# Designs tried in a protein design run: designed miniproteins, single chains, continued (2). Part 49

Each design is a single chain, and the fold is of that chain. pLDDT is the mean over its residues in the fold that is shown.

## One batch from the design tools (miniprotein)

Design m5791
Fold by ESMFold2-Fast:
Structure m5791 (fold): chain A 82 residues (1-82)
Amino acid sequence: MSLEEQLALLDEKSAATLAEVEALARALGAPEEAIELLRRAGELLREAHKAKLRGDEEEARRLEEEARRLAEEAARLIEAHQ
């Protein structure tokens, strides 16, 4: 397995983990806004990893930073709900 193939598998696992976090947040009654932000963060991580596979490191970094920002906002909304 090449490094590129290993990274692609890891990227799929990361997106799947975020989908599980979204489902758990929904089941626990987290605010819908927080759930939507987690969903969007997962989509951005998938796009970032595809950009890395294409060799577009700058686009990947931009998308990862945006995903992080959305995840942090979701965490703030969940904390405020507690």
Scores: mean pLDDT 73

Design m5792
Fold by ESMFold2-Fast:
Structure m5792 (fold): chain A 61 residues (1-61)
Amino acid sequence: DREELIKRLGELIKEGREAIMKGDYERAAKALFEAAEIYEKLGNDEAAERARALAEEMLAK
C-alpha cells in the first residue's frame, strides 16, 4: 500500500505546514515525526532525517 503511505505523507505535510503558520509548534512537530516514519518506510532516509530535525526545531520554539 505504497499509495496509501504517499497520501498520508501529503496529509501530514499539509497539517504540519498549517500548524507552523498558526504557531502550533507541538502539533507541527507531531506531524513531522509521523512524516519521518513514513519516509523511512518508503526508503527515503535523508527525508526522514530532515523531517525529524525540523520537528526537533519546532519543539525548541
Scores: mean pLDDT 86

Design m5793
Fold by ESMFold2-Fast:
Structure m5793 (fold): chain A 57 residues (1-57)
Amino acid sequence: MLYEATTEENLAALQTLTRSSSRTFNEAQLKRASLDPSLSPEEAIAIALKNGIIKPV
């Protein structure tokens, strides 16, 4: 599944953390952006969704 940033600031942060110029991100990219190796991809995505950082495309 693909996700996009909710704000331009969140987009810039995600692009920096993923080393990508994409406007959409997959589960592996979002896990990498979390910077927390203990989080599963599902958990990282759930946290980002709850905090309003990303939304589904």
Scores: mean pLDDT 82

Design m5794
Fold by ESMFold2-Fast:
Structure m5794 (fold): chain A 110 residues (1-110)
Amino acid sequence: SATEKLIEDVKRAKAIAEAFFKYDPDLVKAITEIANEIIKELKKQKFDSEDEAYEFLRDVLLKYAREKAGASEETIQRIEELLDEAKKNPDLRDVYLAFAIMEIAREKLK
């Protein structure tokens, strides 16, 4: 399903981000918490299309960045650009999502 494909992209993004910061336990913890929250929210929903599932993911990530991470407007714009690239490039979606999650994790630890 569209939901299952997107959950797999988020799981790969989580693994990429955690591997990059494997020697930073606080950042790994923040990355894990963000990725798990996204997966939890995706699992609650049923989507009729891949576009609908992706827009929901985008909204959840941006809401987390604003409300839980306290991200600046400049960081929000950077996250939006990464999410736009993830939508345009399905084959690299896991990489762009990893970068977006890393940006949110860094803001959360400020």
Scores: mean pLDDT 88

Design m5795
Fold by ESMFold2-Fast:
Structure m5795 (fold): chain A 99 residues (1-99)
Amino acid sequence: SYIRSPEGRNEVLAAMILIEMSVTVLAAKNSGDKELEEIARRALEVVNRGLEEAAAIPDQAEREARLRELARLAKEFAKAVDEKDVEKAREVLKRLEEL
């Protein structure tokens, strides 16, 4: 099955990361905190770039490792936004930019 192949699994992981970040931007906007919204919009831009860079990696195992690192940071970012922790959101954004 394509979905169970390394390539298919990486495509699913990339899609899940993008969905989570998109929902996180909406959560930040709904918070009413303009600074948190701006940080979340920037994080989505950085993650989109990271996903494009991961898609360019020919080795599926190396691509999976990169996507799993992005997924971990995306989850930490979503938690910071849910908690309305602007300082933690900035810290995670910096870590995303350093990938």
Scores: mean pLDDT 90

Design m5796
Fold by ESMFold2-Fast:
Structure m5796 (fold): chain A 70 residues (1-70)
Amino acid sequence: MDELKEIVSEVLGVSPVKEDDDFYLLGGDGLKHKKLVKKIEERFGVKISYDDALKLTTVKQIKDYIQSKK
C-alpha cells in the first residue's frame, strides 16, 4: 500500500521504498523505528505492542500485521 511506503519514506528520508526492504538496512535506527510505529498506529488506528513492534522491520511485515488487526 502506497500510504505505508510513504510513511516509511518520510521517517527515513529516503525514496523509493519497496515492500521487502529492511528498515534498518535503509539507514533506520531504534529511535526512527519508534517514530515509524507511532505514525502507523495513528494513520491506521491500530495498537502495536512493544514486543510486536520489535518484529516489524519491513513494509511487508507491517502490512501483514495491520491486515491481521483488520
Scores: mean pLDDT 78

Design m5797
Fold by ESMFold2-Fast:
Structure m5797 (fold): chain A 118 residues (1-118)
Amino acid sequence: VEEERERLRKRREEQIALAKKNGLESTYDSALLFDLLKELIEAVKNGDKAREEAYREMLRELVPEEVADEIYEAIKNFDAEKLVEIGRKLAEQEDDETKRKIYEGLGVYAAKLVEKIK
């Protein structure tokens, strides 16, 4: 698990560097956030503590730690409404229109996943 976590982190760093070189950094980070939230929600649903912890740490690398912890608690409590609220707050703090729409979509996506497995 620790080796898998380090491998995923290094792979992410390499992929971000490639996305940045091609001007796709924002799009890549957003896709990774969607995948990460999906995996974290599945880990919580299945009681997979090792993967839950790994994805929680990865989330802290993509968003501010305070926001990452708020997302984690909302997922842990199956609070779909809170996930929508978090996405909205992140969108309000973004000047980039594309990132704003992505954060709004991210919150709604996570909320739908949580409601589906509740």
Scores: mean pLDDT 71

Design m5798
Fold by ESMFold2-Fast:
Structure m5798 (fold): chain A 100 residues (1-100)
Amino acid sequence: REEVERLIEEALRVAEEGEREAEALGDPLAVEAARALLELTRKAGEALRAGDISRAAALAAAGALVVMAAVLELKDPRAAALLRETARRVLELLDRAAEA
């Protein structure tokens, strides 16, 4: 339980950092994708706390798809790299929380 909560909180911090860094880069598409990932991460965390692993997995997958779609359209390689790294870290943490 404590392990699950810690991993969810870490995933939320990573998503929040990604949003702040996307805002600093000034790309509106990157900001939109980072905010969507953060919102889906919050919902996935709520699903994990409720024991709904399938819902959490679906929400995490939705977050990954939003980031992938944005990355294909982004012209700034820094913004694309930031979104890929943020999504990868968030998904890894949520997956670990689901296994804990």
Scores: mean pLDDT 87

Design m5799
Fold by ESMFold2-Fast:
Structure m5799 (fold): chain A 55 residues (1-55)
Amino acid sequence: SLEEFIEELLRRAEELREEARTADLSPLEREILLGVAALLEGVAALLRKKLEKKK
């Protein structure tokens, strides 16, 4: 379902943020992981708004 997909996007974003905090990464690698996490969170927020409009 769309709700399950939103939850999966948020879960993966959190995993990427945790990796950025704990892994031995260069500043550039950390920035890339944080950027991807922010993108996933943005997509999840957009999908959540569309789901709310259907009710």
Scores: mean pLDDT 82

Design m5800
Fold by ESMFold2-Fast:
Structure m5800 (fold): chain A 59 residues (1-59)
Amino acid sequence: SQKEEAYRIAKEIVEKNNLTVDDLLSGDTRRQLRERLLGEGFDEEAVNYALEEVLKELK
């Protein structure tokens, strides 16, 4: 599903850039990640799912 794919890409971006939970709670960092996922062609539902799931996985 688009949600699963968006989540995988978001996770890769987080790992590559060494982003932390605090970074993802930052409005600016979260917005940049959101914009990048939208640019990859994912819809808002998939992007929101990916951002929430990545945050949960990082604890």
Scores: mean pLDDT 80

Design m5801
Fold by ESMFold2-Fast:
Structure m5801 (fold): chain A 65 residues (1-65)
Amino acid sequence: SAVEERIRQRAKRLIDEAEKLLENGASKETIDRLIEMARIYASKVSPEDREELLKRIDELRKKYE
């Protein structure tokens, strides 16, 4: 649905923003906040889209943990 696509796009944008901020030296606290928001949006999309978004989040977290 259009609503699900908008939610997916929101989650993707938050992950993209977190990646950009991490490259620019943002704090762990700032990145964690964006990731937490992305997880909330990811929980509202289809299982297939959710898995892809969560995989991106996990890969990003490995870079600053």
Scores: mean pLDDT 85

Design m5802
Fold by ESMFold2-Fast:
Structure m5802 (fold): chain A 64 residues (1-64)
Amino acid sequence: MKFTEEEIKRLKEASEESLKKIKELDAAGKHTREEAARLTAESLRLIGDALDEALAKEGKNVKL
């Protein structure tokens, strides 16, 4: 698989956003197992969306 620099940027942004959310919870000193699971699911969804866009960019329509 290959990505354009735009797709790589989006993946990086999704990862940084997820890391920032985790850091905010760590700074607050509180997160439960349930909250950690929700953040993980949200992070994976963002990364998945970025991957779907990368696949569409390669001429593979994953939407529809």
Scores: mean pLDDT 65

Design m5803
Fold by ESMFold2-Fast:
Structure m5803 (fold): chain A 66 residues (1-66)
Amino acid sequence: SKVEEIRRLARELGLEVTDEAAEAMSKAPLDEVRQTLRALAAGLPPGARIVSAEVKDGVITLRAER
C-alpha cells in the first residue's frame, strides 16, 4: 500500500513515522512525499520522529520531534 511505501521510505532515511503521519502523507503524490522526506532527513538527526503531517493544495507540512 502507499502508506507502507511511505513507512519504508522514512525508515530507509533513518526517520521514524507514526501511522497517523503516514496516512496523512498518503494523500499526496508519492514523488512529492519522497522529495519532502529526503529534504527533512537532510536537516534532522537520525531517529527523528515524524508525528504529524498535513497535505493541502499540493503542499506537505510535517511536524517532527528532535
Scores: mean pLDDT 79

Design m5804
Fold by ESMFold2-Fast:
Structure m5804 (fold): chain A 64 residues (1-64)
Amino acid sequence: SMEDAIEELSKKSEEAKKTIEELREGRISQKEAEERLTKILVEMGYSEEHAKEVAEKITTYVAK
């Protein structure tokens, strides 16, 4: 599920966890969170294309 995917990502990356928390709290925009998560996922070994898709799904889910 998306919740399980978010939990696993948060366990693997403290930076991703903080980004998701900031988005949930409304401290950053959906676009800013998407850009930050895309960079983190690319650094973790995802392709640019796959990272963007994953980041968009996560930010859309978290932002409600």
Scores: mean pLDDT 84

Design m5805
Fold by ESMFold2-Fast:
Structure m5805 (fold): chain A 68 residues (1-68)
Amino acid sequence: SERERTEELMRKSIENLERQGEVAKERGDEASLARVIEQLRLLLDIAKKAGLDDVAEEAQKVIEKLEE
């Protein structure tokens, strides 16, 4: 379904952003980390508006992990 495909694509985007954020943290690249968190927040907003609650929870979890 369109919903399942959208969820899969958003989850892949979240996974890619988590990896980018972890690399930025390892390098001490605060500017890149901030950009990754901004992109995750945009995905979180889109997921909430689309009613994709599980995807929204995954995005929120990654944001919290990267901000620690």
Scores: mean pLDDT 87

Design m5806
Fold by ESMFold2-Fast:
Structure m5806 (fold): chain A 70 residues (1-70)
Amino acid sequence: SPEEDYRKGLELLKQGKYEEAVKYFERAIEGFDGPERARVLKALAEAYHKLGDTEKAVRYFQEAAALERA
């Protein structure tokens, strides 16, 4: 389920398994809308930031902010 994928992604993020965390968050995001989707986007941004992918990190943070203000 999207909730299970999101929780697994968070667990992997805490373990420093950033590439795997991204995969789970990308799967999870399809099951969420609005503010909950923004939360998954922030988690994706954090994972990409940890991977050194600054462009993707900034992009996902901006998308999350837009959803929270829409």
Scores: mean pLDDT 85

Design m5807
Fold by ESMFold2-Fast:
Structure m5807 (fold): chain A 120 residues (1-120)
Amino acid sequence: SVTVTESGGGTVPEGGSVTLSGKHSGMDFSKAGVLWEAVAPGKAGSLIGSIGPDGKTGYGSRVAGRATISRDVAAKTTYLNLSNLQKEDTATYYNLALVYDEAVKGPVVVTGPGTQLTVV
């Protein structure tokens, strides 16, 4: 079984910064692509960014220059640093792992319960 556990949320002042983490188990993390998604109350999810197994990053336009994603292969952890926090960054943040599932013969998305960030 594949599991993802997000952490690092909490209450943070506007203009501050935060580092969120997603820990992965039950998968070959060195070959995993992972995404960060934010879901604000009553709104659709928005892509924050991604990191591929080669370490190549991509970022959503909403976080323009404020987000940095990194990975620690030995720790099986993906990090999201988000700086110059805005009240609109208030959301539950999910770390999504793309894994192969033999029952469907294709990729499936696995995520944890998320970590809540509140910007005040």
Scores: mean pLDDT 83

Design m5808
Fold by ESMFold2-Fast:
Structure m5808 (fold): chain A 59 residues (1-59)
Amino acid sequence: MLREQVEDLLKNGASGEALARVAEEAIKRGDIETAKYFVELARKMGLKEKADEILKKIE
């Protein structure tokens, strides 16, 4: 289920930047679990530096 939703987002043109923004918004809402998930996706899409920066905020 979760993996299928992710593949669907990537296939429908969700950019790594959009995924990183979702992660940052999740952090602001206190949803650390969702934030970690979307940060890992952004990293896989080539936004490694941005993903590492966001992860450092939630360590």
Scores: mean pLDDT 72

Design m5809
Fold by ESMFold2-Fast:
Structure m5809 (fold): chain A 74 residues (1-74)
Amino acid sequence: VDPAAVAEALREAAREVEEAAKKEKDPEIKELLLKGAELLREAARAAEAGDFARARELLAEALEVAKEIAKLRA
């Protein structure tokens, strides 16, 4: 596994989530999308540093945020 490649993929995912947040009209969902993007950026930094345990923890938090968004969207 290449730490730089993993970090790049996570930063790309964060950018996509931020773009979704810009288009979102619901302020609660928008806040959750922005939180998810920040968690993905933090996971990218952890992966780049070789701290894959921390990156995994941050990804788990991002997944919890995604579950909250799914519930709000029904």
Scores: mean pLDDT 84

Design m5810
Fold by ESMFold2-Fast:
Structure m5810 (fold): chain A 89 residues (1-89)
Amino acid sequence: KLNLDLPADLLALANEAVDAALEALKAAETVEELARAIGLILRAIGAAWKAYLALKYQKDDPEKVAEALEEARRGAEEALAGARALLAK
């Protein structure tokens, strides 16, 4: 799904979060569930994209790159947890 030049573990996590959120989207039976699933997809993709841009354009600032990668990991973890919670209901 996502094919960005990211660390393999982060890319795998982001793809897992997107997959879980897409399953939540397919399982949505209310407008609220649909909106929540869409928000989770956007959160996972957005986090991965910000990390990708930092790696591509800020390679000479390792502190900013590390911070962006950490924020992306947190965002993907939050999206995955949210999708799992939505699917469990």
Scores: mean pLDDT 78

Design m5811
Fold by ESMFold2-Fast:
Structure m5811 (fold): chain A 65 residues (1-65)
Amino acid sequence: VSEEELDREVWLALGEIYHALANLLEKRGEKPEVVAETYRKAAELYEQSGDVEKAEEMRKKADEL
């Protein structure tokens, strides 16, 4: 496994964590601004992992709040 592959896996895992956190915060009725910021963070992490589709989905969720 190359360093680049390891980095991509780490970014993907972090993106998944922030995505799950954003979903939980939204479900619990947290402030839309906080939820949107968490989705945007997940989008950045997904983009770093190379998952552009998930990154775009997260940005759309943030923009819709």
Scores: mean pLDDT 81

Design m5812
Fold by ESMFold2-Fast:
Structure m5812 (fold): chain A 91 residues (1-91)
Amino acid sequence: MLEEAIEKAKELIDIASGSTRQVAQGVLEELERLKEAVEKGDIETARHEAIHTLFLINVGIVEAHMEGNEKAIELFKELRKLVLEYIDELE
């Protein structure tokens, strides 16, 4: 799950530019922090980082729409689905 999300964030960085790319970079950084928190067993931090990642993904969708980058919109939506599924597993 997290590995797939990280790979999609890297794809976003490769295809995006401007503000969309900056948001994609922020999403990657938060996913890496989420991974570290999970590895340490810090579920409270992991939950916080996952929620913050969702916020950044929603910002990224807006930025991608403003820039007309359809591929970035699609990748952010796929990322959002993966992160939401992961939060459900954290129960």
Scores: mean pLDDT 84

Design m5813
Fold by ESMFold2-Fast:
Structure m5813 (fold): chain A 68 residues (1-68)
Amino acid sequence: DDERGRQAQREVLRTANEVLDKEDLSDPIEASSKASQEAKKWLEEQGIRVRSVTDEEEGTTSYSVLPA
């Protein structure tokens, strides 16, 4: 259950980091937004339901995998 969700989350973070490395970091907000969108789309294509949570203090958006 959670193990599969954690594995998917790890793959998403890995993919997001690769997108960030390839993106122009002259605008960090834009780069982060693009990485988040790509990660979310990849998860949904794999049939994994996700919830997005924005941390206003850090200015970051994270994704939680929902079982169903």
Scores: mean pLDDT 62

Design m5814
Fold by ESMFold2-Fast:
Structure m5814 (fold): chain A 64 residues (1-64)
Amino acid sequence: MRDPEVRALLDEEVAATMEVIRATVDYLYGPEEDKEAARERLREAAERAQAAAARLAALLAARA
C-alpha cells in the first residue's frame, strides 16, 4: 500500500478483475453475435489479472 509499485499492481489486478466481471455479464446476458468477442475479452482480462497477481506476489516475496 505505501509502495507505489505495489499500489499500481493492486490497481491493475482490481481493474482486470472488474473487466472479467463485465465480460462475464456480456457473455451471459449480451446478444449472441457478441458472445465470441465477450469470451475473448474474458480470456484477456483473466490473463492480465493472473499476470498482475503473479508480479505482485513476486515483488512482495522479494521484499520479505
Scores: mean pLDDT 80

Design m5815
Fold by ESMFold2-Fast:
Structure m5815 (fold): chain A 78 residues (1-78)
Amino acid sequence: MMEEALEKLRELLKRLGVPEEEIERLLELAKEVLEIIEEIEKEGKPVTEEDFSEEEKKIIEEYLKKMQELRAAEEAAE
């Protein structure tokens, strides 16, 4: 369920020390990514990179970029 996945992500981000403001922003991006994946899955096709449109790929790329930046910031802080 999408809500359960978002709550799990929220807990993970809190554990990583992400500010609440950034958590909400990242959850919005994660929600869009999950909605894209869910729509593809409803078509009964395997989820692959080729199944995503250019706009959907940009949303996924932005989400992954934000997660990578977050990890890099935590590594730099330690």
Scores: mean pLDDT 68

Design m5816
Fold by ESMFold2-Fast:
Structure m5816 (fold): chain A 56 residues (1-56)
Amino acid sequence: EELAKQYARDKANYYRTLGDEALAKLYEVQANTPDPEVLKKAREEAIEEYKKRAEK
């Protein structure tokens, strides 16, 4: 999806400015991937990682 790629690109830049290299790299890879299933999966993984960090 074009929107999913744009979302990933925006999030990669956002997390890079925050110094979160792990999330920035994850979203950067997804922004360069044409497969919408991979984009969806990586987005879910990033959300899970974010929740785990918030709980710890």
Scores: mean pLDDT 69

Design m5817
Fold by ESMFold2-Fast:
Structure m5817 (fold): chain A 56 residues (1-56)
Amino acid sequence: SLERARQLLEKAIEYAKEGKVDEATNYGAGAVASAPTQEEADRIGEEVSKAVKEAL
C-alpha cells in the first residue's frame, strides 16, 4: 500500500541520516516493494538512492 511504502521510506531516510546504511537500504527496499504503482516505486527508489548517497 502507498501508506506502508511512505512509512518505510521515512524509516529508510532516518536510518541514512544516522549513518546506518544497511538498515536504510533494507527499509528502502521494503518501501519500493510496497509501492502500489511502478511510478511510485521509481520515485521511492530515487529518494532512497539519494539519501544513501548523501550518507556516504
Scores: mean pLDDT 82

Design m5818
Fold by ESMFold2-Fast:
Structure m5818 (fold): chain A 56 residues (1-56)
Amino acid sequence: SDFEELLAAVLGKQPVPEHLKEKAKKVEEAIIRKILETGKIPSEEEIREIAKKVLE
């Protein structure tokens, strides 16, 4: 599943697959934006929701 591979990659559990590299970058950019807005690192659940939105 692209979602499972993307989530594992952005959580640092595996290397980013080549076909998901651009989507992984979008997730990373969304995480950085949220850190800048809230001053906190997003939870794994919040990262999961960001990954879902990026894959849609």
Scores: mean pLDDT 80

Design m5819
Fold by ESMFold2-Fast:
Structure m5819 (fold): chain A 46 residues (1-46)
Amino acid sequence: KYTLNEEYKKKLESFLKPVYERALQAAADDPEAREIVEKAWENIKK
């Protein structure tokens, strides 16, 4: 659905992924908090 931006988004995702994974690990204790982190990550990828 985002043909033009898909490659660019994957490049940015690779660059920002470490930040996201650290936040995800901090929230791994609580599935609800983990979902909040994932929603924030989705906003970055959109």
Scores: mean pLDDT 70

Design m5820
Fold by ESMFold2-Fast:
Structure m5820 (fold): chain A 58 residues (1-58)
Amino acid sequence: IEKIEEEVIKYGVELGLKEDEARYVAQKAILEGLMKSLSEEEIREKALKAVEEAAKKA
């Protein structure tokens, strides 16, 4: 799951988010996915969508 976190953070930064903002959004989405017992692939998708939504505001 650390690999998903790093991948999502890099993607968020590429979209224009600050690293700390991308990390916060990624970690929040990953935690929510884990609490809902989502699969690793579902968590990855949820986290990627979360940073995309955050980047739309930047």
Scores: mean pLDDT 78

Design m5822
Fold by ESMFold2-Fast:
Structure m5822 (fold): chain A 64 residues (1-64)
Amino acid sequence: MSEEELEKEILVALAYMVVGIAKAAGDEEAAERARELAERAERAESPEEARRLLTEAIAVVNEA
């Protein structure tokens, strides 16, 4: 496994953690939006794209 693949896996895991935080807070809309971003991060072609999507997921939950 490459360092890039490992970095992407960590970023995806963090994105799903953000979904869990939104669910725990009871915000179903933020959780669904964050989940869509986490799924896109899982399909990202680069760690940079995954990091961008993680940042967007954090912003969605923080603004909710």
Scores: mean pLDDT 81

Design m5823
Fold by ESMFold2-Fast:
Structure m5823 (fold): chain A 65 residues (1-65)
Amino acid sequence: MSFEEAVELAAEAARALKEGRPQEEVARELSRRTGIPFGVALRAVRLLEEGREIEAINLIMRAAA
């Protein structure tokens, strides 16, 4: 996965969280779109909710490689 793709996926997930979608729902969608295991996607979503955006992007990019 490219860095640009990971940034866009993280931005979409962060937007969904801001709109009040549950973390588990956002993580399921991220997992479905990327092939990342649900548990790893959920960790990335939690990082985004904590404002740890760079760590979330790096996790998404590496896990989806």
Scores: mean pLDDT 85

Design m5824
Fold by ESMFold2-Fast:
Structure m5824 (fold): chain A 55 residues (1-55)
Amino acid sequence: DEILELLKQVGNGDVSDEAIERLAKVMEETDSEGGIELLKELIEYEKKVEEKKKE
């Protein structure tokens, strides 16, 4: 669930839900130790970009 939710946040507006679900399943099956941390950083980066665009 956490991986799927993180991927949904990353793709919110740009990537299809189907692609996000497939990526989440692959990440869960591969036991990616650094993948979750990388996704969190990507979400944080996108939030900063979106905030700058508002101004």
Scores: mean pLDDT 63

Design m5825
Fold by ESMFold2-Fast:
Structure m5825 (fold): chain A 88 residues (1-88)
Amino acid sequence: MEKAEEAIELAREAIELAKEALRLGRGKESIVKAIAAAIGASGAEFLAELGIKTGDEKLEEEALEDARRALELAREALELAREDAERE
């Protein structure tokens, strides 16, 4: 359960950062990455919950990796959104 709990926490953080990137973002690339991060984070949260429910540690590990990727995309989207704001 520890990996699934970490995955859910990281996924929630990624969704929050993706929302902030969408709020600030004015460029296509930042918007697309923010949406991809939100979708990936939602998928990771679902896999984590499924892993808990079935006791499948591989699903928990997969959810954690997916959550980490979503968080990385969300951070990248936020950085691009800040650059887009500067380019205006």
Scores: mean pLDDT 84

Design m5826
Fold by ESMFold2-Fast:
Structure m5826 (fold): chain A 56 residues (1-56)
Amino acid sequence: MTKAEEMMAEKIRKLAEELGLKLSDEEILEIARLVVEGELVIPDDPELARQVLEEF
């Protein structure tokens, strides 16, 4: 795992905690990788971010 993926995984973990979502470490890592690769965008709007994360 790259440092960029690790940093993004921590950001996603914190965001999930703030939104009250229960994501596994594997799901968080998958989301972080997709974001770093530019395949996924997490919106700045908390409600839209929740909808994106709930798909995992």
Scores: mean pLDDT 79

Design m5827
Fold by ESMFold2-Fast:
Structure m5827 (fold): chain A 104 residues (1-104)
Amino acid sequence: MTPLEQEIAKAGDALEQALAAGDKKATKEAAETLIKLGDEYEKKGDYYTAARLYGAAGEAYESLGDYKKASEVYKKASELYEKAGDTFMAEKLKKKAEELEQKA
């Protein structure tokens, strides 16, 4: 497992624990870690993994009721899915981002 794969596992576990505990601060910190990891995977050209990490961060912000930030993060995930060639996921997350923008 690469160091980045280990950090993904840790960030995923941290998000799951924070959501289960209702810990808003820990949920936000986990989302920020997922975004940083997504940026690192994007720099490596792994757009699919980057898109998945941004998607998880979007779900975290959505759970916090931060619909503006969730929309921004889902838009980035959509762009990354398009770069990965996954047009279905790209369109799905673009629509979700637009729906959340209406709630913000």
Scores: mean pLDDT 84

Design m5828
Fold by ESMFold2-Fast:
Formats: structure tokens, sequence, C-alpha cells
Structure m5828 (fold): chain A 67 residues (1-67)
């Protein structure tokens, strides 16, 4: 269904933002990493992906400690 495809697409997009955030964090761009982790959280919440939300929130907490 379109609803199922939308959820799959959103989960994939959340994973993409996690990857962008991870790259920014590795480059020392903590501000950019925070923005991308926050984007990932919102997208995973829309997708109903609780595991994705939990992972992204944990990563956001870790990166905030580096500021």
Amino acid sequence: SEEELDREVKTALGLIYLAIADLDEKRGNYEGAIESYEKAISIFEEAGDQEGVELARKKLEEVRKKL
C-alpha cells in the first residue's frame, strides 16, 4: 500500500540523515550533526520507527556533550 511505502521511504530517509549526522560529527561539525540528528528523530517519529527514534536521540545526547 502507499501507506506502507511511505513508511519505508521515511525510514530510509531517517537512516540517510543519521548517516549525514555521523559524517558531520566525524568532521567535527557538531552543530550540523545536531541538526541532522534532530531531522532523523522527526522523520523516524513520522514513520513510527521507535528504534530509529531511540538511536537518533542517543546519538544527539552524545554529540551535545561535545559542545
Scores: mean pLDDT 86

